# Ledger of designs, part 44: designed miniproteins, single chains, continued (2)

Each design is a single chain, and the fold is of that chain. pLDDT is the mean over its residues in the fold that is shown.

## One batch from the design tools (miniprotein)

Design m5499
Fold by ESMFold2-Fast:
Structure m5499 (fold): chain A 66 residues (1-66)
Amino acid sequence: HMELTPEDLELLRKAIEAFRKGDKEKAAEYINELYSRGYTKEQILEAVRELVDDPELREEFEKLLK
């Protein structure tokens, strides 16, 4: 699988931060941008697991990726 570039990892970090602030719409916009760049749900989920150590936040964020 292709790994996220440093720039795309920053985009994912922005999505996670927006989600943490309760801005689910903004988080979804960043995630949709990653999909438009050719990333799969599985690649994004793997990166989320590396970036997010809070299991509850991880589970809720993973639901956004549906």
Scores: mean pLDDT 79

Design m5500
Fold by ESMFold2-Fast:
Structure m5500 (fold): chain A 65 residues (1-65)
Amino acid sequence: SMADDLAAAEEVNKASTRAAIDMAEAGEEVTGEKALALGVEEVARRHPELGKDGLLAAARRYRAS
C-alpha cells in the first residue's frame, strides 16, 4: 500500500542520512547515491523479507512526491 511504501521510504531515508553523516565523519566521499544504497542495504538487512529493489523504488518515489 502507499502507507507501507511511505513507511519503508522514511526508514530508508533515515538510514541514508545516518550513513552520509558516518561517511563524512570518517572523511569519505559522500554522494546521494552512495548514501541511498547504504540506507537500502541497512533496511534490507534488518527486514530481509523486503526486496532491495522495492525499497529503493519506494524511497525514490517518496523523495519525488
Scores: mean pLDDT 76

Design m5501
Fold by ESMFold2-Fast:
Structure m5501 (fold): chain A 67 residues (1-67)
Amino acid sequence: SAAAQQAQFDQALEFAQTLLGVTFDDAQLEEIRAIAEQYIKEKGLNPFSATLVAVTEVQARRLREKL
């Protein structure tokens, strides 16, 4: 269900933000969601795993932009 997907997204996001010591803004959250949805659709990843992959991609790019 959409509610179950949202719960897994929120849980993965909280886990990743805590582990990395970061907080994402609304634009970054929308980007993470879009990337996660693409991985679910194209690679068949579950919402939790797709969200973690999306977070690592967004975080890696943002770290390069801050340098």
Scores: mean pLDDT 83

Design m5502
Fold by ESMFold2-Fast:
Structure m5502 (fold): chain A 63 residues (1-63)
Amino acid sequence: SGALEVARRAGERGNSSGAAAGAASAGMQGTDKEQLLEVAEHAREAGDEAGAEGIRKAAELSA
């Protein structure tokens, strides 16, 4: 979904709150937990550990 893409881009920019908000929206839209965790991994690879943590928490709420 568009929310998942927004979360990914925000995480890559170091916008931790934007990444978490986008991931929460994607979760509410029924995005698979595995997809959210993949976005969290990409954020961590980009050096945004706080964004990755926010996305992982959103993934747990989607379980």
Scores: mean pLDDT 69

Design m5503
Fold by ESMFold2-Fast:
Structure m5503 (fold): chain A 84 residues (1-84)
Amino acid sequence: MIKVRVTVELEEIDEEKVEIIVATLEAVADTMGAEVEVEVEERDGKSIVRAVFTGVDEKGVKLVEEAGKRIEEETGAKVEVEVE
């Protein structure tokens, strides 16, 4: 089982976009049957969402990567995905 870390940085404080980001990440975890821990932080006028997925398989990694790209397209946020 693979662990995947996702960091989403939005260059603005936008609670609605943060809610969309969190909901998207949680929905992906539910679809995969994986666990996700999500933390939200506001710093220096930015919104930062950190998620850690556990119990992910190789196909699930691709789903997380695709979700990250969708988040970038829908919100303008920067997404970083790290596989461990």
Scores: mean pLDDT 83

Design m5504
Fold by ESMFold2-Fast:
Structure m5504 (fold): chain A 82 residues (1-82)
Amino acid sequence: SELLAEARAALQEGLANREEIRAALIAAGASEEVAEAAVERLSAAAREALEALDAGDLERAHEIAGQAIADAAALVEASRAA
C-alpha cells in the first residue's frame, strides 16, 4: 500500500518539522500564540491520523488530517481579522 506508506511518511515528517511550520505561520502574519495553537492542533491530529493508519484506515486518517488543517486555517484567519 504505497498510499498508506506515503501518508505515514508525510505525517511523521510534519511532526518532525513542527517548529518550521510554526515559524512559517508567524512569518505569514499569525501571532505567536495562534501559531502555537495551530501547530499543537496539527500535531495532535497527526498522532491520531498515524493511529488510524496503523489500523489500516486511510479514509479516517484523511478525515482527521483534513479537519485539523481546516481548524488551523480558521485560527490563523481569525488572528488576522483581530
Scores: mean pLDDT 79

Design m5505
Fold by ESMFold2-Fast:
Structure m5505 (fold): chain A 83 residues (1-83)
Amino acid sequence: SLESNKVLQKAVFETLEKLKKSELTKENVKKIIEEVSKKYNIDENDLLNYLIQYLEDILEVLSESSPLVPFAKELLEILKSLK
């Protein structure tokens, strides 16, 4: 539903904001996803899949010279390893 999509979007943005302030390790990524999914009462796997889709979409439109590209690529690899 539209309401579910809005909740997932908020969860994605909060997850990314927390990850920008932390060391990108599989342990930290898993911990933050678990924390955010519990906070918003959403399925962890749904949040994971939405994050993957969002990062793939943003990487398609970002300039390769963007400082966000290395962050997004590294995070995407970790997220795919959690599936």
Scores: mean pLDDT 82

Design m5506
Fold by ESMFold2-Fast:
Structure m5506 (fold): chain A 57 residues (1-57)
Amino acid sequence: SEAEKQERIEEGERLMVRGIVTRDLELARRGAEIMIETDPSLEPNARAALATLEAEM
């Protein structure tokens, strides 16, 4: 359902943001994977966020 997809995207986003804030690259990647698996159109945004984190480490 659309509601379940949205909930999964929000969960992945929460994990990715937490990973970015705490500089936990593994956590950020897990969040990104959940988002991309649920909605592949989010992949460019997730990649950009992860690339920014990696550049700051």
Scores: mean pLDDT 84

Design m5507
Fold by ESMFold2-Fast:
Structure m5507 (fold): chain A 77 residues (1-77)
Amino acid sequence: MEAELVEKLKEISDYLAENKDKEALEALEKLAKEKAAEFEALQAAATPADAERIRAWLVEVYRELIEVYEEVLKKKE
């Protein structure tokens, strides 16, 4: 998961570096949607003991998504 997330975020960063803002935004939106679906699936299978692990994973994912989103917003200024 973590390595795959980093790879997808790097792809979005590469789009931003190439001035492909539309492609970067579309990739970011797709990634956010995929991670939301993964979270829902994990919650459906979760025991109470897994709840903290799932929350920690989600916090890490959203933290990285927020950083990429901030870079997209900076390019609009």
Scores: mean pLDDT 68

Design m5508
Fold by ESMFold2-Fast:
Structure m5508 (fold): chain A 99 residues (1-99)
Amino acid sequence: MEKVEEALKLASEALDLRGRVLHYLTRLDQASGEEAKRAVDELRRAIDELESVIQKLENILKTADLTPEQKEALQKFIEDLKSFVEEARAYVDEKRAEL
């Protein structure tokens, strides 16, 4: 139960960080010059923070005594977040090359 509560808290933090990444991606798409460079820096920090949370979730998946259903749900959530991070990084790298 305690590890499930920790996972739910980290999942909430991951969703908040995902929202921040989406916000900065929108700003980067509309920005130019120095503002675009700042948006890239903010995006990179938000992505790094999200990856840190993903690593903590992966540790719970590997070390916690979870039911098969809880393990499957957490694994899917982690995979969805990793896919999002990969797409966000690719977009940032593409936009940075245009600056």
Scores: mean pLDDT 84

Design m5509
Fold by ESMFold2-Fast:
Structure m5509 (fold): chain A 119 residues (1-119)
Amino acid sequence: ALPPGLRIRVELEVTITDDGIVKLSAGRGEGTDAAGRRYRVELEPASGYLTKDADGNWVYGAGVRATLTADDGSTVTFDVPIEITYDPETKKIKEIRFLPIEDADVRVEVEVSFKQKIE
């Protein structure tokens, strides 16, 4: 079970190729629970799926596996859905968001570095 009141901050590197392939590097971060316990957070690399929204933006969705490790060595693993919204006209990422985890009171704050390769 997830710790109650879990709050997570993560850093991700995202690479988008000119042909629209999304690559997520393994992310790292930190978390705290309602009892004030600290966790290391690691996200596994993921490949996404591509859709288009009504405004013509490209929306990349992926499930990312998160592993939280407490100071005592105990681990909690769960899957986090992530979406990346990309504007192909401006060639810019507009948004990265973590979607709600089912039946969990989890708040995710994301600090992201972007590496975008365009020819």
Scores: mean pLDDT 70

Design m5510
Fold by ESMFold2-Fast:
Structure m5510 (fold): chain A 100 residues (1-100)
Amino acid sequence: SLEEEREKFLKEVDEIYTEIANILKRIDKVKPPQEKRDELLKIIEEATSKITQALHHLDLAVRSEDPEERERHLSIARQYLNEAKKLVEEAKKKVDELEK
């Protein structure tokens, strides 16, 4: 159902925000050079922007009465969420390298 898909989507968003919070905490602990910190924060900002776009399209899907328009918005929301996940994974790998 649309409600189950929405609940699953929001749970995935919460998991991504939890990973972002963990990455930011690790950056603060490691205290990397400013250039590396700025690079990481830019990736996190891009990930957050993608989540905002994903949630916007999820809302449009929920509000849509047309099944085809709903599916289009859900597809776009999922695409943005996947892009956010890739950015968070990139930031995580960069922080892992800084901790070595």
Scores: mean pLDDT 90

Design m5511
Fold by ESMFold2-Fast:
Structure m5511 (fold): chain A 120 residues (1-120)
Amino acid sequence: MLEIVREFVREQMERAGVAEEEIAEALAVLPESAVAVLETVEKRVGRVAATPEEAIEMTARLAKEKFPELKEEELEEIKEAVREGRALELIRRYEAEGRHLLAEITFWMAVAAAGQELRA
């Protein structure tokens, strides 16, 4: 999962015209950032994720709480893609479709799952 998040961050920063030195710095702190995102999710849910699947479910719950208009079908598609390592593919598809909120949710869910893998 972490390598998928690294690839996405690199591509987004390159497209934004960020300098290579700054991209390298951002990627170097990405593991700590992923764990921090997971800890934020866990604190808000009131539970520690023992598996990447639990981190995914907790993130989905918070996304639905913040954006009640999200369809269960959309959340299930996002959870499945993250579990299968297809998060980057789904993010690119949602961005191409102008579905920026779903792309954002997919990204943060992948980050939380990566944070859990780093703590395992």
Scores: mean pLDDT 81

Design m5512
Fold by ESMFold2-Fast:
Structure m5512 (fold): chain A 94 residues (1-94)
Amino acid sequence: MTTEDFEKALELARGLLEELKKRAEEAIKAKDEEALKKVLEQAKKLKKGIEELIEEIKKKKELSEKEKEILKELEELLKEVEELIKKIEEELKK
C-alpha cells in the first residue's frame, strides 16, 4: 500500500466508526438488542481492519513522517473502536 492508500483507509475507518457510534446510540435509545448486536459485529470487523492496517504500516522498514502520523491516528482510532465495543457489551448485559 502507498501512503495515500493508508490515508484513504484511515478516513474510511474514521467515517465508519462515526456511523457505528450513531447506530449504537439509536439502538440503545430504542432498546433494540438485535440492532445493537449487529452494530457490535460491525465494530468488531472494523477493529480487525484497523489492526490489519497498523500491521501493514509496521512491515515497512522506514516510515515517513506522514506514515508515522497515520499510524498514531490509527492506534487512537483503534482505542475508540475498543471503547465502543465495551459500551455495547455493557448495554447488552443490562
Scores: mean pLDDT 85

Design m5513
Fold by ESMFold2-Fast:
Structure m5513 (fold): chain A 88 residues (1-88)
Amino acid sequence: ELEAIRQRLEAVVAEVQALVDAGDYEAAIALLEEARRRAREEGRELEALLYERGLLVVRGVVEGKVEEMRPEIERLEKEIVELLKELE
């Protein structure tokens, strides 16, 4: 299961990074929203939090609201770290 999660995360991250590098932030946001929705529906909490963090970062850059989104990003990073510690 963890290996399958890693492979799915790597695939999504690679696609998002390619879109961001191309300046296609709208497509990157849509991809992350769909990935987060699927992860939530399937109970994949760690993946959902990772995709939510990615969404806040990309939206923050696009909307010029990185500073406003910083507290939410930091909260998500703490939740991700705690879940990773539980899985170790």
Scores: mean pLDDT 77

Design m5514
Fold by ESMFold2-Fast:
Structure m5514 (fold): chain A 89 residues (1-89)
Amino acid sequence: MSVEEIQKLLEEAAKQYAEQLASYGIKVASAEASAEELADGNIRATITLTLEDGTVATVEALANAKGELLSTSANENMLELVREVQAKK
């Protein structure tokens, strides 16, 4: 899987997630996705959501060149956003 293919998949995923958040009454001002190839051939993928109140929620994923997920991390704002969505159901 190429960086360009991963970038496109992330952009589609970010858009879908923003639409789901809007259905719960959470307004997303912008959704950004990026993918970069690292020197070791792994790919770092980042999704950044900016809410209308200025809150920035970020999730990062590390994948190998085959697109297999190696690790994920999220900032506190993203974790709180996930908890809010789960509470609203």
Scores: mean pLDDT 78

Design m5515
Fold by ESMFold2-Fast:
Structure m5515 (fold): chain A 99 residues (1-99)
Amino acid sequence: SQARELITQGREALRNGDLDSAIAYFQQAIELAKDDPELKADALLGLSTTLSEKGDYDEAVKYAKEAVKLYESLATSFEGEVRLSLARMHLSVLKIAKK
């Protein structure tokens, strides 16, 4: 899907330190994945990670919380449980870093 491709591009931009491009890719992925909760959660987590790298911790926490809620609704498999655990760890680290 186009949303999945945008998430891949966002992750590459983030790895390369192109935070503004990463934000744009993840925001587009969120919009396209509106009917795919798992893919939307992946994009929200990517956006949260990118915002934390920019130091925008309040926005990063907001999107991480939204991703966690989506993953909680989807955590009926081992893969879903792993994704939820990773998102919860990310949110916990952000809450510590913000102070």
Scores: mean pLDDT 86

Design m5516
Fold by ESMFold2-Fast:
Structure m5516 (fold): chain A 75 residues (1-75)
Amino acid sequence: SIEDELEAFEKEAKTMSLEELKETLKHLEQLLAYIKQQLSQPESLTPEQLAKLQRDKELLEKAIEILRKLIKEKE
């Protein structure tokens, strides 16, 4: 489930240094921008591709919020 994936991610992220958290955040923000670009042309996607990208977008947005919280706590 999305919740299980996010829980596992948060546990791993809590072991990261501030530098590692910031590098991971940059990477996930780049991935989210790519997914948003693909979703901006939904008529070019199959229903299965659209559903997957929407799920991936939700996961990435929630993971990014976890990283931002942890970065703020370590600063």
Scores: mean pLDDT 87

Design m5517
Fold by ESMFold2-Fast:
Structure m5517 (fold): chain A 55 residues (1-55)
Amino acid sequence: VDPELIEKVRALLAELGVTELRPEGDLSPLYDFLARKLGVSKEEAKAALDAVIAE
């Protein structure tokens, strides 16, 4: 995954006030939102968000 995309996802989550993510929840709407906001595919948004969660 592009490190710049990971950083953009992290910055967006901070801007939205998202301080906790629960992987057991349905994250599909968040993937769709990030994909649209950042102009990337849903799969790329998912990979970047998963990388942020793993840090």
Scores: mean pLDDT 72

Design m5518
Fold by ESMFold2-Fast:
Structure m5518 (fold): chain A 83 residues (1-83)
Amino acid sequence: MRERLERSLEELRRMSREVREMEERGVRTIDELNRLIGLKLAAIGLGFEVLLLAEKLGDREAVEEAERALREAGIEFKAPPLK
């Protein structure tokens, strides 16, 4: 479990950096926009998976790292209002 959590965190950090770099450079084409959106969606999904795994393990440090990686990509964890 721990090894899987660490691998998922590293992948999340990688995606978050790529998102941030694309946003800082600016998006000029629809293809670049689609890539950016795809990366953000993938990072959100992975981020939730990491948070759930970290909470089950009681790993507060991993929770904080996942939150930081997502914030670095400009993704804010605000629970969307459900119906």
Scores: mean pLDDT 72

Design m5519
Fold by ESMFold2-Fast:
Structure m5519 (fold): chain A 65 residues (1-65)
Amino acid sequence: WDEMRKKIIELVEKLDEKEKKELTTKFQKKLDEELEKINDRDEQLKLLEEHWKELIKKLEELLKK
């Protein structure tokens, strides 16, 4: 988990402020909506991990362009 967080921070620092704000808002909204549907803590943690992996992939794709 900490390694994923570190990678996300590193990638986010390479984005401009506008891209950073837009991406953060979009992912946070989607994550909040999905978390509201899950009552089990372990399933919430798994969903968070999957979203963090997806965020890393999107950040890498943005930096590639």
Scores: mean pLDDT 68

Design m5520
Fold by ESMFold2-Fast:
Structure m5520 (fold): chain A 79 residues (1-79)
Amino acid sequence: SELDEVEAELAKLPAETSEELERLVALFRQIAASQRDDRQAAAVLRAWYAYLKSNPNAPPEAIKAVLEALAEVLRRIEA
């Protein structure tokens, strides 16, 4: 499933948390919550993930944060 793929990508990233990671997760959760529904939230987070992946200067915390928020949305959709 897409959720399994997202969780596999998260497993490749550093397990340590930081204040910056927590702040960015909160930001992406807010972006998701501001969307019409969970499907739109997932689409917006996928677009952010694609953008961050294409940017070689993207901080790992931003990539991890968007994937964590996307995993939460996908868990609601697949429930």
Scores: mean pLDDT 84

Design m5521
Fold by ESMFold2-Fast:
Structure m5521 (fold): chain A 86 residues (1-86)
Amino acid sequence: NAELAQVQARADELRARKENLRKTYDEMLAYLDKQIEEAKKNGDEEKVNQLEIMKLFLRKLYENEVARLDAEIARLQAEADALSQQ
């Protein structure tokens, strides 16, 4: 069934996007954590505060995008299940 294959392929693309998003988030978070430690060692409280705000913003964007992707993946899986019974 071409429709089923297309829906499954779309779900797989979103799962791959979610995994890539997680890897990018982890890398960016590690980079920011390193910058925070360097700023702390230098006594730069303003820089620490700026970087902590950036981490909060990054986390919010990540969590919102993950929630959106999870909802879309769940919908596509429900569509695939319905198509597999036709």
Scores: mean pLDDT 88

Design m5522
Fold by ESMFold2-Fast:
Structure m5522 (fold): chain A 106 residues (1-106)
Amino acid sequence: AMDAQTAAALAAQDARFREILSKADPEVRKKGLELLEKYGGLAGLQRAIVKALNTASDEEREKILEALREVGRALTRVEQHPDDPEAANEFARALIRLAEEVEKAL
């Protein structure tokens, strides 16, 4: 169960992800936003990730964890280079890859 503080933190992070995606190239931005909407926002994507990690094979789990690490690295690059559209593009592509690995494990 989510408490109000956890829900607020997820909502803030969802807004941040959408802000980053708004700076990406139109095609990867559209795909990234459609992906968030498909899962019901970041909170829904997080629930899908947890479910996938619990049901995945060891190989699928390793791929999901690698994709999660890539999203984390891309977020760090966006924080270091907030006006760089290529940093936003890398983030969008990392988020899309994460969802593809999650969907394979579900």
Scores: mean pLDDT 83

Design m5523
Fold by ESMFold2-Fast:
Structure m5523 (fold): chain A 70 residues (1-70)
Amino acid sequence: MEYLVKGGGGKSARVAGDTTLADAVRASGGEPRGDEAGALIQDVATGETYAVRAPVDTTVEEAVARGTRA
């Protein structure tokens, strides 16, 4: 499954669901600060957007499962 992630870097990155939040945030041009990362994540298949905040080692798909629809 593919996701578009906006992790505070001013651009979106397209990542696989098993990508960590830290790697997704870096791919979006951001840098995680501390043990958690916040991001807006869109599920490419559904177009649904989620607001997430989770530990930096959480996968994008796990963070989306715990997140709130935005």
Scores: mean pLDDT 77

Design m5524
Fold by ESMFold2-Fast:
Structure m5524 (fold): chain A 80 residues (1-80)
Amino acid sequence: ALEEELARLVRLAYGNAIINKDWDALRKLLAEAAAQPSLEAQIELVRRWLEENAEHSEEELEKAYEAYEKELKAKAEALR
């Protein structure tokens, strides 16, 4: 589904931000994507951003996101 493709691309964008430690670029991307008029437009915007900005393979980006999500969940539980 389109929602699944957008979620996949967003995870890759998070992975890129984690590796590059550039959360400002990620926040700007997510804001621009959210402003798009359709799900297809959001997918196209994120895909283009990754083509221009991702220096790592999709596998590396996904692994970075998975590791970060696991760390975030652990931190969230420790802070509650």
Scores: mean pLDDT 80

Design m5525
Fold by ESMFold2-Fast:
Structure m5525 (fold): chain A 108 residues (1-108)
Amino acid sequence: ELSEEDKKLIEEKLKEFEERVKDEPEEDKEKLIALFKEVLTYLAKQGLLKELSESELRALEGAVRDVYFSGDANDPSLIERLDYWIKDEELRKKILEALKYAAEKLNL
């Protein structure tokens, strides 16, 4: 079960992401938001969400878009984005696990 602090942080970050994807078609917007929510929830359960910098969160948003539009959590552009922006190897591994989990859960 998530703490109230983690739940509030997830809701705040989802609202920010929703504003950034507002120009996407409604179907894509809803799925992108759902995918990002699952990723944030996974990372929160790992105790990692509160430790992410703003630049790492922006990279995570880009990674969610990469997964959604490619349909592949192993897409080369996704791997290159995470390698560039997420310098911590263990954090990058956990982000990749979160993206794969979210994609599988949402049948992407």
Scores: mean pLDDT 83

Design m5526
Fold by ESMFold2-Fast:
Structure m5526 (fold): chain A 55 residues (1-55)
Amino acid sequence: SEIDKKIEELKKEIDALADRLFDPNATPEEVQAARDALVAKSKEYIKLMEEKKKL
């Protein structure tokens, strides 16, 4: 389904952002941007999971 595709896409994006948080070569600015993006993507993931429950 469309929702399942979006959930899997978000999981991949979240994993990539999490990897950046532990990159020893990342700048403080890059780490902060990754944290902000992780928060936003996590909120999107929760909304999609709630939407899926309504199916």
Scores: mean pLDDT 82

Design m5527
Fold by ESMFold2-Fast:
Parts: sequence; structure tokens; C-alpha cells
Structure m5527 (fold): chain A 90 residues (1-90)
Amino acid sequence: DKAKEARTYASRAWVLARRGAPLEEIEELVKKAIDYAEESIDKDPILTSGALGNIYGALRLHPELSPELKERVEKLAKKTDEIFKKLGAR
């Protein structure tokens, strides 16, 4: 499922970001994680939200990554927060 793919790519991006892999590789994995998360957030918000921590981690370690990717993950985080507030989860 796309939510699981989002988590897989996010986890790989975080590992590569921590190891100082080339920026291009990290950006490709972050982009794929965000693409899958955007496609899955409405169907599987809980599972999809698990990808956001690793995406944020990678972006925080590499502030030189595309501003577009930062904007997209912030929109996903806001949507996740809204869903979790309605469910009474944090």
C-alpha cells in the first residue's frame, strides 16, 4: 500500500541523511516519501503519519533541500494534526 511505501522511503531517507549521503539521493527518497504520503493520507492517515517524523528528520539535517519539499511536508503535518485532533490523539 502507498502508506507503507511512504514509511519505507521516509525511513531510507532518514538513514541516508544521518550517514551524510549525497544530497541528490536524500532528495529523491524524501520526494518519493512525500509523493506516497500525499496519495495515502486520506485513506491511511495513522500509518501515513509515521512517515512524517523521518521526513522532518532528513529535512532538518539537510536545510539545503528544496523549499518545495519542506512546504509539502508541512501541509501533510497540518492535515495529520487536524485528523489526530478530531480523533483525540496527539
Scores: mean pLDDT 80

Design m5528
Fold by ESMFold2-Fast:
Structure m5528 (fold): chain A 113 residues (1-113)
Amino acid sequence: MDKEILEKAKKIADEAVDKALEYVAKGDYDKAIEVLEEGIKELESLPKVPGKAGLLTYLYMRLQAVKDIKAGKFNPFSALVLAEALGLDENEIGILMVQGKIEEVRELLEKAR
């Protein structure tokens, strides 16, 4: 039972993230937020099993990142979510963010749009 519930939870999380990234790539942040909120709602409705809390944390972090993108707030996680949505090298973006090269990251994200 726990294995089947966790597998369903993972599919809900993966599908919500994939759809949200498609909307982020299109600049439709409101739709991305709606998709992630529905995924969280579905995941919360499942029984408590090992791994569920981690998947909820994952979706909440992604939801916050999209809200930050919509608000024009720039941070390492919002930059990585934008990079993923735009098909950029997340490792390159991550290294630049760790080095404090925030303006270089902004230029790469704008160029990919």
Scores: mean pLDDT 83

Design m5529
Fold by ESMFold2-Fast:
Structure m5529 (fold): chain A 65 residues (1-65)
Amino acid sequence: MVERLERALARMQELLDDYLAGKISLDEALARLAEVARELGLSPAQQRQLLAAFRHLAAQREEEL
């Protein structure tokens, strides 16, 4: 179970890096993250928390620019 969460967090970081590098849009990053969470079998609550965390991190990084 822990391994699935670690993998989801690693994928979230990769997608965040791609978004910040301008390689993908925020909507595309969120869609890809949702797909990864679903494929890894995360619960609906974990999926919502992961997407909310991504949106928050993206907004924080945009304020730094």
Scores: mean pLDDT 78

Design m5530
Fold by ESMFold2-Fast:
Structure m5530 (fold): chain A 97 residues (1-97)
Amino acid sequence: AAAAEKEAKEAAMKEKLIKELKELAEKAKKEGYTELLENNPDIITGIIYLLMKELKLDLEDAEKVAKVIETYITNGLSAVKPEDLEEAEEIVKKAEE
């Protein structure tokens, strides 16, 4: 019972996050980031847009972090390489300073 309820809540939160990322991708397209949409699925484009606007990351750093987040969302944390996760965490920490 508890496991099924937890799984349902996690699935609902994941679906909401994916929807929000797709809305951010549409906003990026409207603001002129159309080239990102041509080469990336909506989820990655939404994450890149969020990172560039909120954390002020450049495109290269935003793409590195976005790839880690997308892998986590689609395949789970165990699919993320430890080196890629560490690099993404250092980029975010540096941006918050």
Scores: mean pLDDT 71

Design m5531
Fold by ESMFold2-Fast:
Structure m5531 (fold): chain A 113 residues (1-113)
Amino acid sequence: AEKTISKFLEAIKNLDVSSAEKYQKELEKLPKSVLDNALVKLLESDPDLLTDALRAIIKSENRDTRKVLAKMLYSFLEKLSSDVIKAIEKTKAGGVFLGLYLVDPELYETLQK
């Protein structure tokens, strides 16, 4: 689980839609409890992992790629428990994540002009 989440977030960081989709499908097969535990452990070892993925989406000049990757990341995060979301809020990514999570991708594209 940890290895698959790491590969998924690395694919997003590299703007690799095909690899991100592949790993997302593998993550969809896993129980919520396994995903919750794996992500907490990853963020303890690499607190910047989620922030790096979000930053890559923001810096992408291709609107279609940005929208697709943002949707994949949000869909993954929506599957997590409230306790894991609270753990993310305590990381360096917490403030950036909450700000971006509340912003529609279309509204975000407008703010980049």
Scores: mean pLDDT 68

Design m5532
Fold by ESMFold2-Fast:
Structure m5532 (fold): chain A 71 residues (1-71)
Amino acid sequence: SPEEEEQKIIDESIEVAVKAYEEGLSPHTAIALAVDTAVRLYRERGLTHVPLSEFARRVVKEVEKVLKELE
């Protein structure tokens, strides 16, 4: 379903952010890399059920939540 693909993209984006953060990049850079990954995958998988801008905002919030738990 589109919702399952959306969650997979969020999970992959979180992995990108966590790896960047663990490698010593700033939280801001980790979030930026995660958003770039999420936007690319959203386009590649042809998802249209949510506006891209709304999806990107959701990715930022989910990534910020995970990174804060690592502090």
Scores: mean pLDDT 85

